# Designed miniproteins, single chains, part 52

Each design is a single chain, and the fold is of that chain. pLDDT is the mean over its residues in the fold that is shown.

## One batch from the design tools (miniprotein)

Design m1900
Fold by ESMFold2-Fast:
Structure m1900 (fold): chain A 87 residues (1-87)
Amino acid sequence: SLSEEQFEAEVNVALALIGVAIARITLEHHPELDTPEARKLLEEAQKNVDKAIEALKAGDFEKSIEYANKAIETIRKLQALIDEKLA
């Protein structure tokens, strides 16, 4: 059985991956939202997802959770930026 920490890391990485995928598809289908600021946030989120996956593969579940949460927070900032532009 997976440890609780491992399961939490896997769930957080999955949520971060989903968030990045949705954001990427949104910017691809809405070029008017594809600003340099939005791209920078998407790149930052992707880098944190990559670090979270690397930590997960290394068995560093605490570090994986931290990086996944950073990616999720960055995607929330990107979503707020998109919502502000659509208002």
Scores: mean pLDDT 88

Design m1901
Fold by ESMFold2-Fast:
Structure m1901 (fold): chain A 83 residues (1-83)
Amino acid sequence: KIDEKLENLKTLYKLSDEEVERLKARIDQAIEEIKKNPNDEEVLSKLYYEAARLLMSPDPRKRAEGSLLLTAIDEEIKKIEEE
């Protein structure tokens, strides 16, 4: 699901391969932080705050990054809650 959204963003905003890899690295880092601290509200708040800041950006590419980050956080939390 995240890979599909990332591919859609690449097409929509004409992202370079370097930009796509940067976004993947950031998403992977966020998922890793959640996996290591699944019940840590401070970690979740920090990640949601970062996503919110990106979503408030005047740059549409930054807003897309924020949307992708928020989706990744939500999907990882759902996986943990369903286990």
Scores: mean pLDDT 76

Design m1902
Fold by ESMFold2-Fast:
Formats: sequence, C-alpha cells, structure tokens
Structure m1902 (fold): chain A 64 residues (1-64)
Amino acid sequence: MKYVTVEFPDVEAARAAAAELSDKGIPVGSLGPTKLTVQVNDEKELEEVRAIAEKYGGKITEIK
C-alpha cells in the first residue's frame, strides 16, 4: 500500500478527480482544496491515478 499526493490547478479539477477516483473504488482523502492524497494497493491503481491526474491537469508530487 502506498499514498500518492496529487496537486491540481484549481478546486474544481481536484473535486472532479476525487469523484472519478471514488467511483473506481480508490480511497481518496483531501489535504487541501487543490491537494489530494490517494491510497493505492497495486500498479493498476497507480496507473489509474496517473491517468486521472493527467486528465484534470494534476501533478503527482509525492509517492510514499
């Protein structure tokens, strides 16, 4: 299990990304209005996070 931090350009992008991740069953937490933390269990979930981040202009800043 890893935690991925993603920063978005605005609140609307962060909310849209969080909703899409939640719809896919991926646990999402908020660290701020434009910053999300996402729990990933495998490489497939990490790829989905990358795709959603790219779709909404987000940047992965940390993986731990």
Scores: mean pLDDT 83

Design m1903
Fold by ESMFold2-Fast:
Order: sequence, then C-alpha cells, then structure tokens
Structure m1903 (fold): chain A 85 residues (1-85)
Amino acid sequence: MEEARREAEEAMEEASRLELEAQEAIAAGDKEKAAELIPKLREAARRVREAGRRRGEAGDVLGAAAANIHAVGLEFTADLAEKAV
C-alpha cells in the first residue's frame, strides 16, 4: 500500500506541474510550448489513471476516484492545448 500511495502521489504531483505549465503556455499564446506539452499531459493522465486503478484494487476507493478526476482534468487540459495550437 505505501509503495502504491507514493507512486500515485508522485504521478499526481508531476501531472499537476505539467497541467500548470500547459495552462501558462495557453494563456501566454505560446503555441509551440503548448504543442510540446500535449503528449506529456496525455502520458501523465495514463500514469495517474493506472496509479488510481492500483489504489482502488488495494481498497482505496476514494484515492482511486481522486486519481480518475485528476486524469480527466489532464485530458481536458490537453484538449485545450490542442485547440490553442
């Protein structure tokens, strides 16, 4: 459980950083940087979803739900970045 929790925390922390960078690039009109962040956001969403699934399998249903919500937000940010480039 501790390892799965740490992995999920690290994945969500990295994802939050990428999400902020993407939002800043979009707000600044930096289409090149926004385009570079799209695949990273998609990959971060996949990692967060997988970490959430593992937490759910370990019985942490709320942690799994939080990870799924975060992953949806990452995919939404990637969609906004695609629209901005």
Scores: mean pLDDT 80

Design m1904
Fold by ESMFold2-Fast:
Parts: C-alpha cells; structure tokens; sequence
Structure m1904 (fold): chain A 55 residues (1-55)
C-alpha cells in the first residue's frame, strides 16, 4: 500500500502544512511498529478527516 501511504501523506501535508516526507515517514513508522494501517497520530487523523470534508 505504498501508493495509499503516499496519498495519505500528501493529504496530511496539504492540511497540516508539514512536508509530505515527514507525514509519510510517520505513517510508515506507525505501520511498522503495529503492523496495521493506522494514522500516525491524532493530529494526522484530524487533518485527514478535514481533507475529506473539503471533498
């Protein structure tokens, strides 16, 4: 799901203003530690929800 991770990172970056690379690394780190597709943190979850509201 590399493509999905990148897409999520771009959405987080657009809303939160952090670089896409930072968002992507955070998401990948969370997945590596837990082995499940979770958002990096609450801030990232809120940013993603905000992006979906804009659509």
Amino acid sequence: SDEEILKAAEEVSKISGVPVEVAKLSIERALELKGLPVVVDEGSKKAREKVEELL
Scores: mean pLDDT 64

Design m1906
Fold by ESMFold2-Fast:
Structure m1906 (fold): chain A 77 residues (1-77)
Amino acid sequence: KKISSEDAIRAAESGIEALKKAAEEYPEKKEEYEKAIKGAEAIKEEASKKKELSEEEILEIGKKNGAEFVGESIAAK
């Protein structure tokens, strides 16, 4: 149930790239994708301070930033 900081950071970075491309293709949903990017960046920031994150910690960070689904996706790693 614990994810290494390196795995969490890589998952967040990959997600941010995908979300940026999605925002380009679907500008009407840009605000939703920007919110998801913010959540992924928050998870990356927290992961950089720790060796490991629990699934609960990742989910909480996502929820706090209104990007609950992003937290769920990263926690599944």
Scores: mean pLDDT 75

Design m1907
Fold by ESMFold2-Fast:
Structure m1907 (fold): chain A 69 residues (1-69)
Amino acid sequence: MEEVLKEAVERAKEIAEKNNGDFVKTQKEIDKFVDELAEKYGLSEAEKRRIRLAAVDAATKTIIEKNKK
């Protein structure tokens, strides 16, 4: 779980940066890779929600930080 959470957070930050702060595109890509990670690692619905929440939080913070400058 901890390794999957770290991978999801790191990918979410990269996706937010790649999409130049486009929140809609970033969320769609996060939803897609979270589904892929859940299938690959056999995650429960609760674990999938936890990973998605962490990824979205990381991406949102990245977008907000870029928009302040």
Scores: mean pLDDT 78

Design m1908
Fold by ESMFold2-Fast:
Structure m1908 (fold): chain A 74 residues (1-74)
Amino acid sequence: MSAEELFERLKEAVENNDLAGAVRILSEMLETLSDEELREVRERLREYAKTATPEQKALLESYVALLEDEIARR
């Protein structure tokens, strides 16, 4: 599954308030995506957060932080 496909699945999970689904997708991203693909997803999450609800924005910011931590370790 590509970075783009995983991002779209994560977006759907967040929009459907499927937190368990979102966590599973995020875990798959960390396991399967390259450094460059993780950076792409991080930027897409930042853009999505700009138009999200306050609750979704806080959740998305936590996902961005987790991706940044993973990227920094590689």
Scores: mean pLDDT 81

Design m1909
Fold by ESMFold2-Fast:
Structure m1909 (fold): chain A 62 residues (1-62)
Amino acid sequence: MEEEERKKKEATRLKVLGEAYIGLGEMAKKVGELSGSEEMKKLGEKLIEEGKKLIEEGEKLE
């Protein structure tokens, strides 16, 4: 019983973190475009990819 609850909580946590990373990545990309910072654009892309991986990990736990 505890194992299933832990998996559900972990899945939810990973998905929420993944969505937060994607949101931060999209913000970083916009800031990079406005400031002309190539590093900020690349950071945004990296955060989006990391967020997608977190969501996939959460989906695998369901």
Scores: mean pLDDT 81

Design m1910
Fold by ESMFold2-Fast:
Structure m1910 (fold): chain A 101 residues (1-101)
Amino acid sequence: GPADGEVIGVAVEESPDRTTVTVAAKVAGTDATLVVMVTKTRDAAGAVTVAVEAWLVRGLRAEPLELPAVAEAARALPADASPAEFAEAVAAATSAAARAL
């Protein structure tokens, strides 16, 4: 099985004004998976908002979880960061969170 904190999936969805990155990582010491979805939206004025949704998945159950460190990592990126740079930062922060849970 995957190692503790191992990123087992990354999905990136792009539109002209929105990038959504979904990352799945194995939680340390458990069979649970941490699933994080981070959406970056840019309005007509160029203002950027970042929304984070996270779930601890155990079998058929998904429990919502707040991950301030993932939100902070996503917001620390430049507004013009590429989707690849955004995905890499979210994956790294999700892996770290999964090791710390």
Scores: mean pLDDT 84

Design m1911
Fold by ESMFold2-Fast:
Structure m1911 (fold): chain A 87 residues (1-87)
Amino acid sequence: MKEEAERYAEKGHQYLVDGDFEKAIEYYEKALELDPNHPLAPKIYLQLGVAYYLLGEKEKAIEWFEKAIELDPDNKLARYMLEKLKK
């Protein structure tokens, strides 16, 4: 189960890097469905925010970045993105 969640997260990241943001979101959501409490959850929340932002879904991006900060308050990228998007 945990190994499957990690594989889905890696596929999500690969799609994000390749510019397929919709598939990135699908695979990250599958990773969270398999193991919502995975140690990678804060990173997955951050990557979901990035994918939604790149799709132009600013409100959804803000929601995911806020969730990323809730899990990891020291996440510099999520904090930077929220400051940028709320201005």
Scores: mean pLDDT 82

Design m1912
Fold by ESMFold2-Fast:
Structure m1912 (fold): chain A 78 residues (1-78)
Amino acid sequence: MREERLRKLADEAYEKNPELIRQAARTLSHLYDGDELAEALGRVVGHYAGVQLTPEEARIAGRYVLEKIREEDPSAIR
């Protein structure tokens, strides 16, 4: 999937399920960091979008959502 499409998919999933995705990001940040955290969150985003993402696509989507959450509340994630 193209990066632009992955970001749009992530935006749509996050807008529909902001509290669930924020809670998932917070929980996962205690277990994972870096690329592993991004991939795990990206899988959650894919689930809410109804799409199965590859590990690479999940990392792109997850990193994008992590950055959005950090902008909204810098203390929410490590």
Scores: mean pLDDT 81

Design m1913
Fold by ESMFold2-Fast:
Structure m1913 (fold): chain A 68 residues (1-68)
Amino acid sequence: DKAKEALERALEHLREGDLEGAIRAANEAYEATDNPKAKEAVEEAIRHAREGDLEGAEEALREALEAL
């Protein structure tokens, strides 16, 4: 369950304000899953995080977890 653990770590980093850590963990989740819906949600989360939209990033990470 590497993808789920990576997404949970991404959420923790995001809540701590560590955007670099959140993006790194999100990329680990992307590589650990073959689920296309989860991958799409992770890409959305990374995009929102890079734009400084923390709420959008958290929502997308939660969507990725639900897709797994």
Scores: mean pLDDT 85

Design m1914
Fold by ESMFold2-Fast:
Structure m1914 (fold): chain A 83 residues (1-83)
Amino acid sequence: PTEVYTAVISARIPNGSLETGEKIAEEIKKKLEEAGIEAEVSVEKDGNDTVVTVKLTAETLEELEEKAKKARELLKEAIDKVL
């Protein structure tokens, strides 16, 4: 209904199990919620790797850029905490 801007951030975990990806997804969801950022988080197995994807939307490009920057920082923290 409302026109929005969208950004997708992905992290590939080499030789990561699906369980590891799910733990990272749970951690990033908590961090995003604490930061007040609404996002869709998914986990996919890709060969021997696991991919964690964060999808963000915003009403303005500026807001999206700020959310994406914060989400990248939080994703790194989530990966560092789980691995």
Scores: mean pLDDT 83

Design m1915
Fold by ESMFold2-Fast:
Structure m1915 (fold): chain A 65 residues (1-65)
Amino acid sequence: MDKVDIIVEGAIKARELIKEGKIEEGKEVLAKAMLEAGLSQEQADEIKAAKNEDELGEKASKVTS
């Protein structure tokens, strides 16, 4: 699977979890997808450090842009 496809699928699933109020589970899914795509542990930790949906969206957009 392509690196981009892994991140996109992870982001979609994370967004669904966040919409359900499962923000911690959403962050975990996105962070795992980033690591599987070959991104650094520091980038995954940045996603996990997000405190709310807006901050998570900003950090995710920065990685995918």
Scores: mean pLDDT 73

Design m1916
Fold by ESMFold2-Fast:
Structure m1916 (fold): chain A 58 residues (1-58)
Amino acid sequence: MEDLLARINLAVNMGDKELALYFAEQLLKQGMSVEELVELLRQMGYPELAELVEKHFS
């Protein structure tokens, strides 16, 4: 989990939204719910990515 969160943070800082979404999808495949992931991304300071995850995977 922590490794994928670090990768999401790096992808967002690089401006690579597609790569950030890819790592977000990997967290979902590991058993995290869309609701849990959206909340986690908002807590990390990435509300735009949280909205994109909700729209893409809902």
Scores: mean pLDDT 80

Design m1917
Fold by ESMFold2-Fast:
Structure m1917 (fold): chain A 76 residues (1-76)
Amino acid sequence: AAAARRAAELAARRAEALRLQREAAETGDPALVAEAVARMVELAREVVANAAAYGRDPEELAAKLAAEVAELRALQ
């Protein structure tokens, strides 16, 4: 129950972070880019620690999230 709840919370946070990332990429607003980067970094740390809840390889997931953060930083 607790693990399922945390998995759902992390999935929701990831969905929100990806939405913010897309908005930041579309607008190029430095404040949105900074917010998106901060949220993606925090999410990446938590999601890698809980990779099993996503049914993913933690290394693959970390690499994907790192690439997304790098792409956002390129907008700054």
Scores: mean pLDDT 70

Design m1918
Fold by ESMFold2-Fast:
Structure m1918 (fold): chain A 65 residues (1-65)
Amino acid sequence: SAAEYAALALVYALSGKPQEAGKYLEKAFELDPNNPEVKELVRLMLSGRLTLEEAEALLKEIQAK
């Protein structure tokens, strides 16, 4: 699902692999461009504010749905 691809993008971004993160983020957008987890991930990545705490919170949201 889009949320699962967003989770993969998040893991790669935290691992310092922005090219892989971008690839999975694109897949998430292709499946559901209006997904709230995908939008939040894009916001955090573009602002340079992706922290471990924000990432854990977002990943928990993805796993809950």
Scores: mean pLDDT 71

Design m1919
Fold by ESMFold2-Fast:
Structure m1919 (fold): chain A 55 residues (1-55)
Amino acid sequence: SDAVRRVAALLEEMRRQGKSSAEIGEEVRKLLRSLGITDDDAQLQAMLEAVRLLR
């Protein structure tokens, strides 16, 4: 939940800055690793839930 909220905030901030999808993906991965989410499946789930939260 906390990780999903932080990813959603980062996604919106980077979109406002005009970052590319590739740059956004890289920064999201860095954020998730800093939060201890290092599993690829867990990272994907957090990103999908963050995108859902922004709709």
Scores: mean pLDDT 79

Design m1920
Fold by ESMFold2-Fast:
Structure m1920 (fold): chain A 94 residues (1-94)
Amino acid sequence: SSEEELVQEIERLALATMTRTAHLYAQGRVSREEALATIEATLARIAELLAQIKDPALREQVRQMVIATLEALRAEGVISEAEFERLAARVRAF
């Protein structure tokens, strides 16, 4: 379905953009502030795509995947515990 294609696009966007941002930050190639700005912009784009998904199971799958990605970023030290809690709350509100 078109909604399943949107899920795949969100998964690709989260993995490619957030993982790349974590890697660049770990290498000292971007500042913490630049990394956070990229994560925030990516979440805004995910929210736009998720607004087009009506299936509650697919919406929950997306929320869980995005939160898991944020948990990995917290574990890697890219975002703080407080930043994780704020961003995860934003994702749960999608």
Scores: mean pLDDT 85

Design m1921
Fold by ESMFold2-Fast:
Structure m1921 (fold): chain A 101 residues (1-101)
Amino acid sequence: QPPPDRLEARAELDADGNPMLVYRLSSGRPYGQATPDEQAILDVLGEAFEAARPQYAAGDYAGAFRTVAEIASKKLRELGREEDAENVRRAFDEVAQAYEK
């Protein structure tokens, strides 16, 4: 029995060389094979990243990651997923601080 999948986010370049956040399950399962609960979290993260894309494209990585943290945590709280909301906010705040140099 494999352990439960964990959400992972990393910065990658898309096919056109633009920086983007990629969300995946820790097991490497395709996005479309996520459980309904995992899919709901991934959908929220994807929506939050799209809202942050203009900041990311402008090189405002700290601002982009804060926008993702704010939007995703709010959406996850609205879905009753307060623990996931806090984990997402903390993780992306830590990444944003690394880019504030």
Scores: mean pLDDT 66

Design m1922
Fold by ESMFold2-Fast:
Structure m1922 (fold): chain A 90 residues (1-90)
Amino acid sequence: SDEKALKLAEEALRDAEIALELAREAVEGEPTLAKAIAAALRAAGALFLAELVFKKYPEASEEAKKKAEEAIRKAEEALELAREALKKIP
């Protein structure tokens, strides 16, 4: 079952990393509503998957838990950047 926890944590981390990259592009490039929304939705999904690791697999390995925590940190940063991008849209 730890294999499932690790897989969820890895998926959450990957989604959080993609969300962070999208959010950074929205802030640094031409901010559009579509880019900001895409980043925010991906980040929300990453947070949901990371939270599932802790809720469904409380006995998960240290590796799975650390990846889930990293996913939460990166997803929260992506959401903050997505909000900054939204503020810059005319």
Scores: mean pLDDT 86

Design m1923
Fold by ESMFold2-Fast:
Structure m1923 (fold): chain A 55 residues (1-55)
Amino acid sequence: DERARELFEEELRLSVEAIGLAVEYVLTGDEEAKRRLDEIAERIERLTRERQELL
């Protein structure tokens, strides 16, 4: 399914962004980086569920 592929690609992009934010949070203790990390985790969870519904 093309939609499932698009969702998977978006999950991968968000995962890369999450790694960058996690590194920033570990190095700086920036609470904004942690907040954005939590937001990305929630977005990945939603995308994963939507993708599973299409398979």
Scores: mean pLDDT 81

Design m1924
Fold by ESMFold2-Fast:
Structure m1924 (fold): chain A 76 residues (1-76)
Amino acid sequence: GLEKLSVEQLQAQLAAARAELAEAEARKKAIEEELEKSKDDPEKASELNAKLSGLELRIAGLRLLIEELEAALARK
C-alpha cells in the first residue's frame, strides 16, 4: 500500500497528484465556459457535458488519492 512508500516517494506522488488535480480543475473551468457559449448548440452541449462528467470523475479520484497520500505521510 501507500504506507510502504518512503517519505520522498509519497511527497513526489503527492506533488504529481496535486499538479494533475490543478490541471483537471483548469480543464473543467474551460469546458464550463465553452458549455455556456454553446447553449444554442445541443449537439456541442451534449459532447461538452460528456467530457465534463469524465473530468469530474477524474477530479474525484485525484482528491481521494491526495487524501490517501496525505494520510500515509502523516503515519510516517
Scores: mean pLDDT 85

Design m1925
Fold by ESMFold2-Fast:
Structure m1925 (fold): chain A 58 residues (1-58)
Amino acid sequence: PLPHRLTPEQEERQLKVIRGTNALIEGKWEEADKLLEEALDPETVARVRQAAEDIRKS
């Protein structure tokens, strides 16, 4: 990986993570799941879901 810049593919992954996390906070679980599954591994997706639930509840 490049230390200073992201490739277009890496940028797309980061955008999916941001969009997926925002969707989780908004309670759009299905949309978030699809976006995050493409960008992250299943374990990380589960952790992000837990964090979003915590934020939403608090």
Scores: mean pLDDT 73

Design m1927
Fold by ESMFold2-Fast:
Structure m1927 (fold): chain A 70 residues (1-70)
Amino acid sequence: MKKIPEAELLLTAGEIYLAMGNVYKERGKIDEAKESYEKAIELYEQALALDPSPTAQANLDYARKKLEEL
């Protein structure tokens, strides 16, 4: 399995934005949570385009679910 550094960086950035979205949601800052989840989705989509992996797909699906729950 070839690890693409750019895809790994995008996954990490997506995880950071997903965590930020969760914190904003817990604080009742729904607009900020939405922006953070949308950014995480964008980053995970870019990561998946570079390296189609089950991990990237699962993270993308999870971020989309979190956005839908807002």
Scores: mean pLDDT 82

Design m1928
Fold by ESMFold2-Fast:
Structure m1928 (fold): chain A 66 residues (1-66)
Amino acid sequence: SAEELVERARQHIVEAIQSKAAGDLDAARQHIAEVRKLADELEKLGNTEAAEQFRASVDRLEAALA
């Protein structure tokens, strides 16, 4: 369901932030990639707003890794 995809995306964002804080940039990038996949699935279900919000969040996080 869309609700399950949203919950999974939120969990991966939390894990990405924690991985970045721990200095594990590879793990942070893997969690960001999972959020992007989940955002694509949300968009296919018509949940465009949630997909855009998750993409914006991980774009900001990914920029902070550079």
Scores: mean pLDDT 89

Design m1929
Fold by ESMFold2-Fast:
Structure m1929 (fold): chain A 58 residues (1-58)
Amino acid sequence: MEAEKVKEELRERIERGEDVTEEIRKAYEEGLLTKEDYLELTTEEGVRLLKEAVEKVT
């Protein structure tokens, strides 16, 4: 219930290009995300950050 809402909110923020690493970690530490949800969101964010990194001249 609450976990689904938090998960969707964080996913939308990832899609917006926001850095939500700390928010994902806090939600997991507070028990709002299951281990599976945490892994899924962390993976999605990691993929997005990797794409963003390759767009930079670095």
Scores: mean pLDDT 74

Design m1930
Fold by ESMFold2-Fast:
Structure m1930 (fold): chain A 55 residues (1-55)
Amino acid sequence: NEKKIEELIKQIKELNKRIVELLRKPASPDVTKELSELLEESTKLNIELLKLQRS
């Protein structure tokens, strides 16, 4: 569990970095779509992290 938790935290950190980079770009349909996809992935990883921490 601990190694999986560390890997999830690292993935969440990288996703947050990408989200910040996209927020600095001008608004466009492509940027909005990628932001939506990254936010969905971030939500999934945070739910997975919560489940592992509760186990």
Scores: mean pLDDT 82

Design m1931
Fold by ESMFold2-Fast:
Structure m1931 (fold): chain A 81 residues (1-81)
Amino acid sequence: SRKDQMLARADAIAEELREIRERAPPESHELLDKLEKQMETLREQAEAALAAGDYRTAMQYLIQMESTLGLARMLLWVDER
């Protein structure tokens, strides 16, 4: 179902952020830990919206999760420039 696909996407985004955190140098850990806490809050809000049948609100939270992941990727890659 669409709900199952959105839940799977949320799980994949959160997992990718965890993998970034595991591979990150120690100096990035404090910032990444804060982003992981933000990601978990967004994931809980997305899951609650999906449980309520609010597909639009769930999509907005998924977009915010993608943005949070994008920020983590950009912060790590800027240091490699």
Scores: mean pLDDT 84

Design m1932
Fold by ESMFold2-Fast:
Structure m1932 (fold): chain A 57 residues (1-57)
Amino acid sequence: MEFLEKVKQYLIDELGLPEEKAEEIVAEIEKEYKKTGNKEEALLKVLSPGEVEELLS
């Protein structure tokens, strides 16, 4: 859960998304992560490579 909570915080705080929109994106990332087991690939489905690097650092 730590990983998805960090992503939600990033979407709200860094990208300025509304909470409802951030929750939709997090749900999509969670679905992809459950398929691949890979955090980077799940994030790359909805975020740019630069945003993924920031989140995983």
Scores: mean pLDDT 78

Design m1933
Fold by ESMFold2-Fast:
Structure m1933 (fold): chain A 86 residues (1-86)
Amino acid sequence: DPALKKFEEAKKKAFEEAGKVQALLKENPELAEDPEIKKRLEEIEEKIKKANELEDQGKYEEAAKIYEEVAEKLRELAEKLKEKMA
């Protein structure tokens, strides 16, 4: 099942990047109140919900693409958090 495997790999990478963002926010919790950070987190949460809906429908290739976008957005967010931490 190549589509399911690709989906599982994309989801795993997205959650690895999410863990990094969570660690940074735990280090400086005030950054979670930053309007730009909130907007980026909201966008990422919306994409995750969409990917989960696609997973429920068995659309693993489409869900994998969304999780790949989530991983990229989380990497960008981690860099932004580091910049705001000085």
Scores: mean pLDDT 87

Design m1934
Fold by ESMFold2-Fast:
Structure m1934 (fold): chain A 67 residues (1-67)
Amino acid sequence: MKEKAIEEVKKLGEKLKKALEEGDWEKAEEYAREMQKLVEENKDNPEVVELARKEVAEAAKIYEEKE
């Protein structure tokens, strides 16, 4: 269901941001791949795609602040 995909995106986004904040690049790469796969599986759900984009944008800000 759509709700389950939204929940999964939120969880992956939190894990991705935490991994980046902790400097765990291996985990960050793994979570980024999982997020990309989830978006591909849910391309027809704009809510899922938009939420994933917001989570990735927040993660990118964390990365930029460190470099």
Scores: mean pLDDT 78

Design m1935
Fold by ESMFold2-Fast:
Structure m1935 (fold): chain A 77 residues (1-77)
Amino acid sequence: MSRTLQLLQEGARHYHEGLRARQEGNLEEAKKHYEEAIKYFSEALKLAKEEGSPLVDTAETLLEAAKKQLEKVKKEL
């Protein structure tokens, strides 16, 4: 598995954990997980751009999704 794919997988794991935490009403936990997802997706995007990878679009989409979820959680805190 490529480094970019590994970073996307870790980001996705945190993104899903954030969604679960939010469903459970654990907004601080959801915030932490979305912040971690953003870090992983940002690193994946940077690496994908450096490599000229077709994963750039995927990384951008996932990063935007994580940022939107973080913004929603911040409004509920």
Scores: mean pLDDT 87

Design m1936
Fold by ESMFold2-Fast:
Structure m1936 (fold): chain A 101 residues (1-101)
Amino acid sequence: ALSANTAKGISYLLKGAQAAAEGDLDKAIEYYQKAIDYLSADPAAKIQAGAALAMLGEVYEAKGDTAKAEAYYDQAIATARAAGTARGAASADLIEAARAG
């Protein structure tokens, strides 16, 4: 079963994605930050935490804040790799590939 922190984190991640899809970038940032807080509390959720950080990077890029976007993408890659699994490494590689074009 998912931990309570991971379950709440995933719930906020989905709410953030919905807000971003609706064009409410400020609401998306709030939900993704909440997702990161919960997912970062669970060492088993590093891949999900990395995904939330990458989504936060995309929102800041959409707002034109390239410096924050780059910082969050770098954190996302490092967090996914810190999972120490082949899936975490693959997730980090996908984030890097998406940034490269």
Scores: mean pLDDT 82

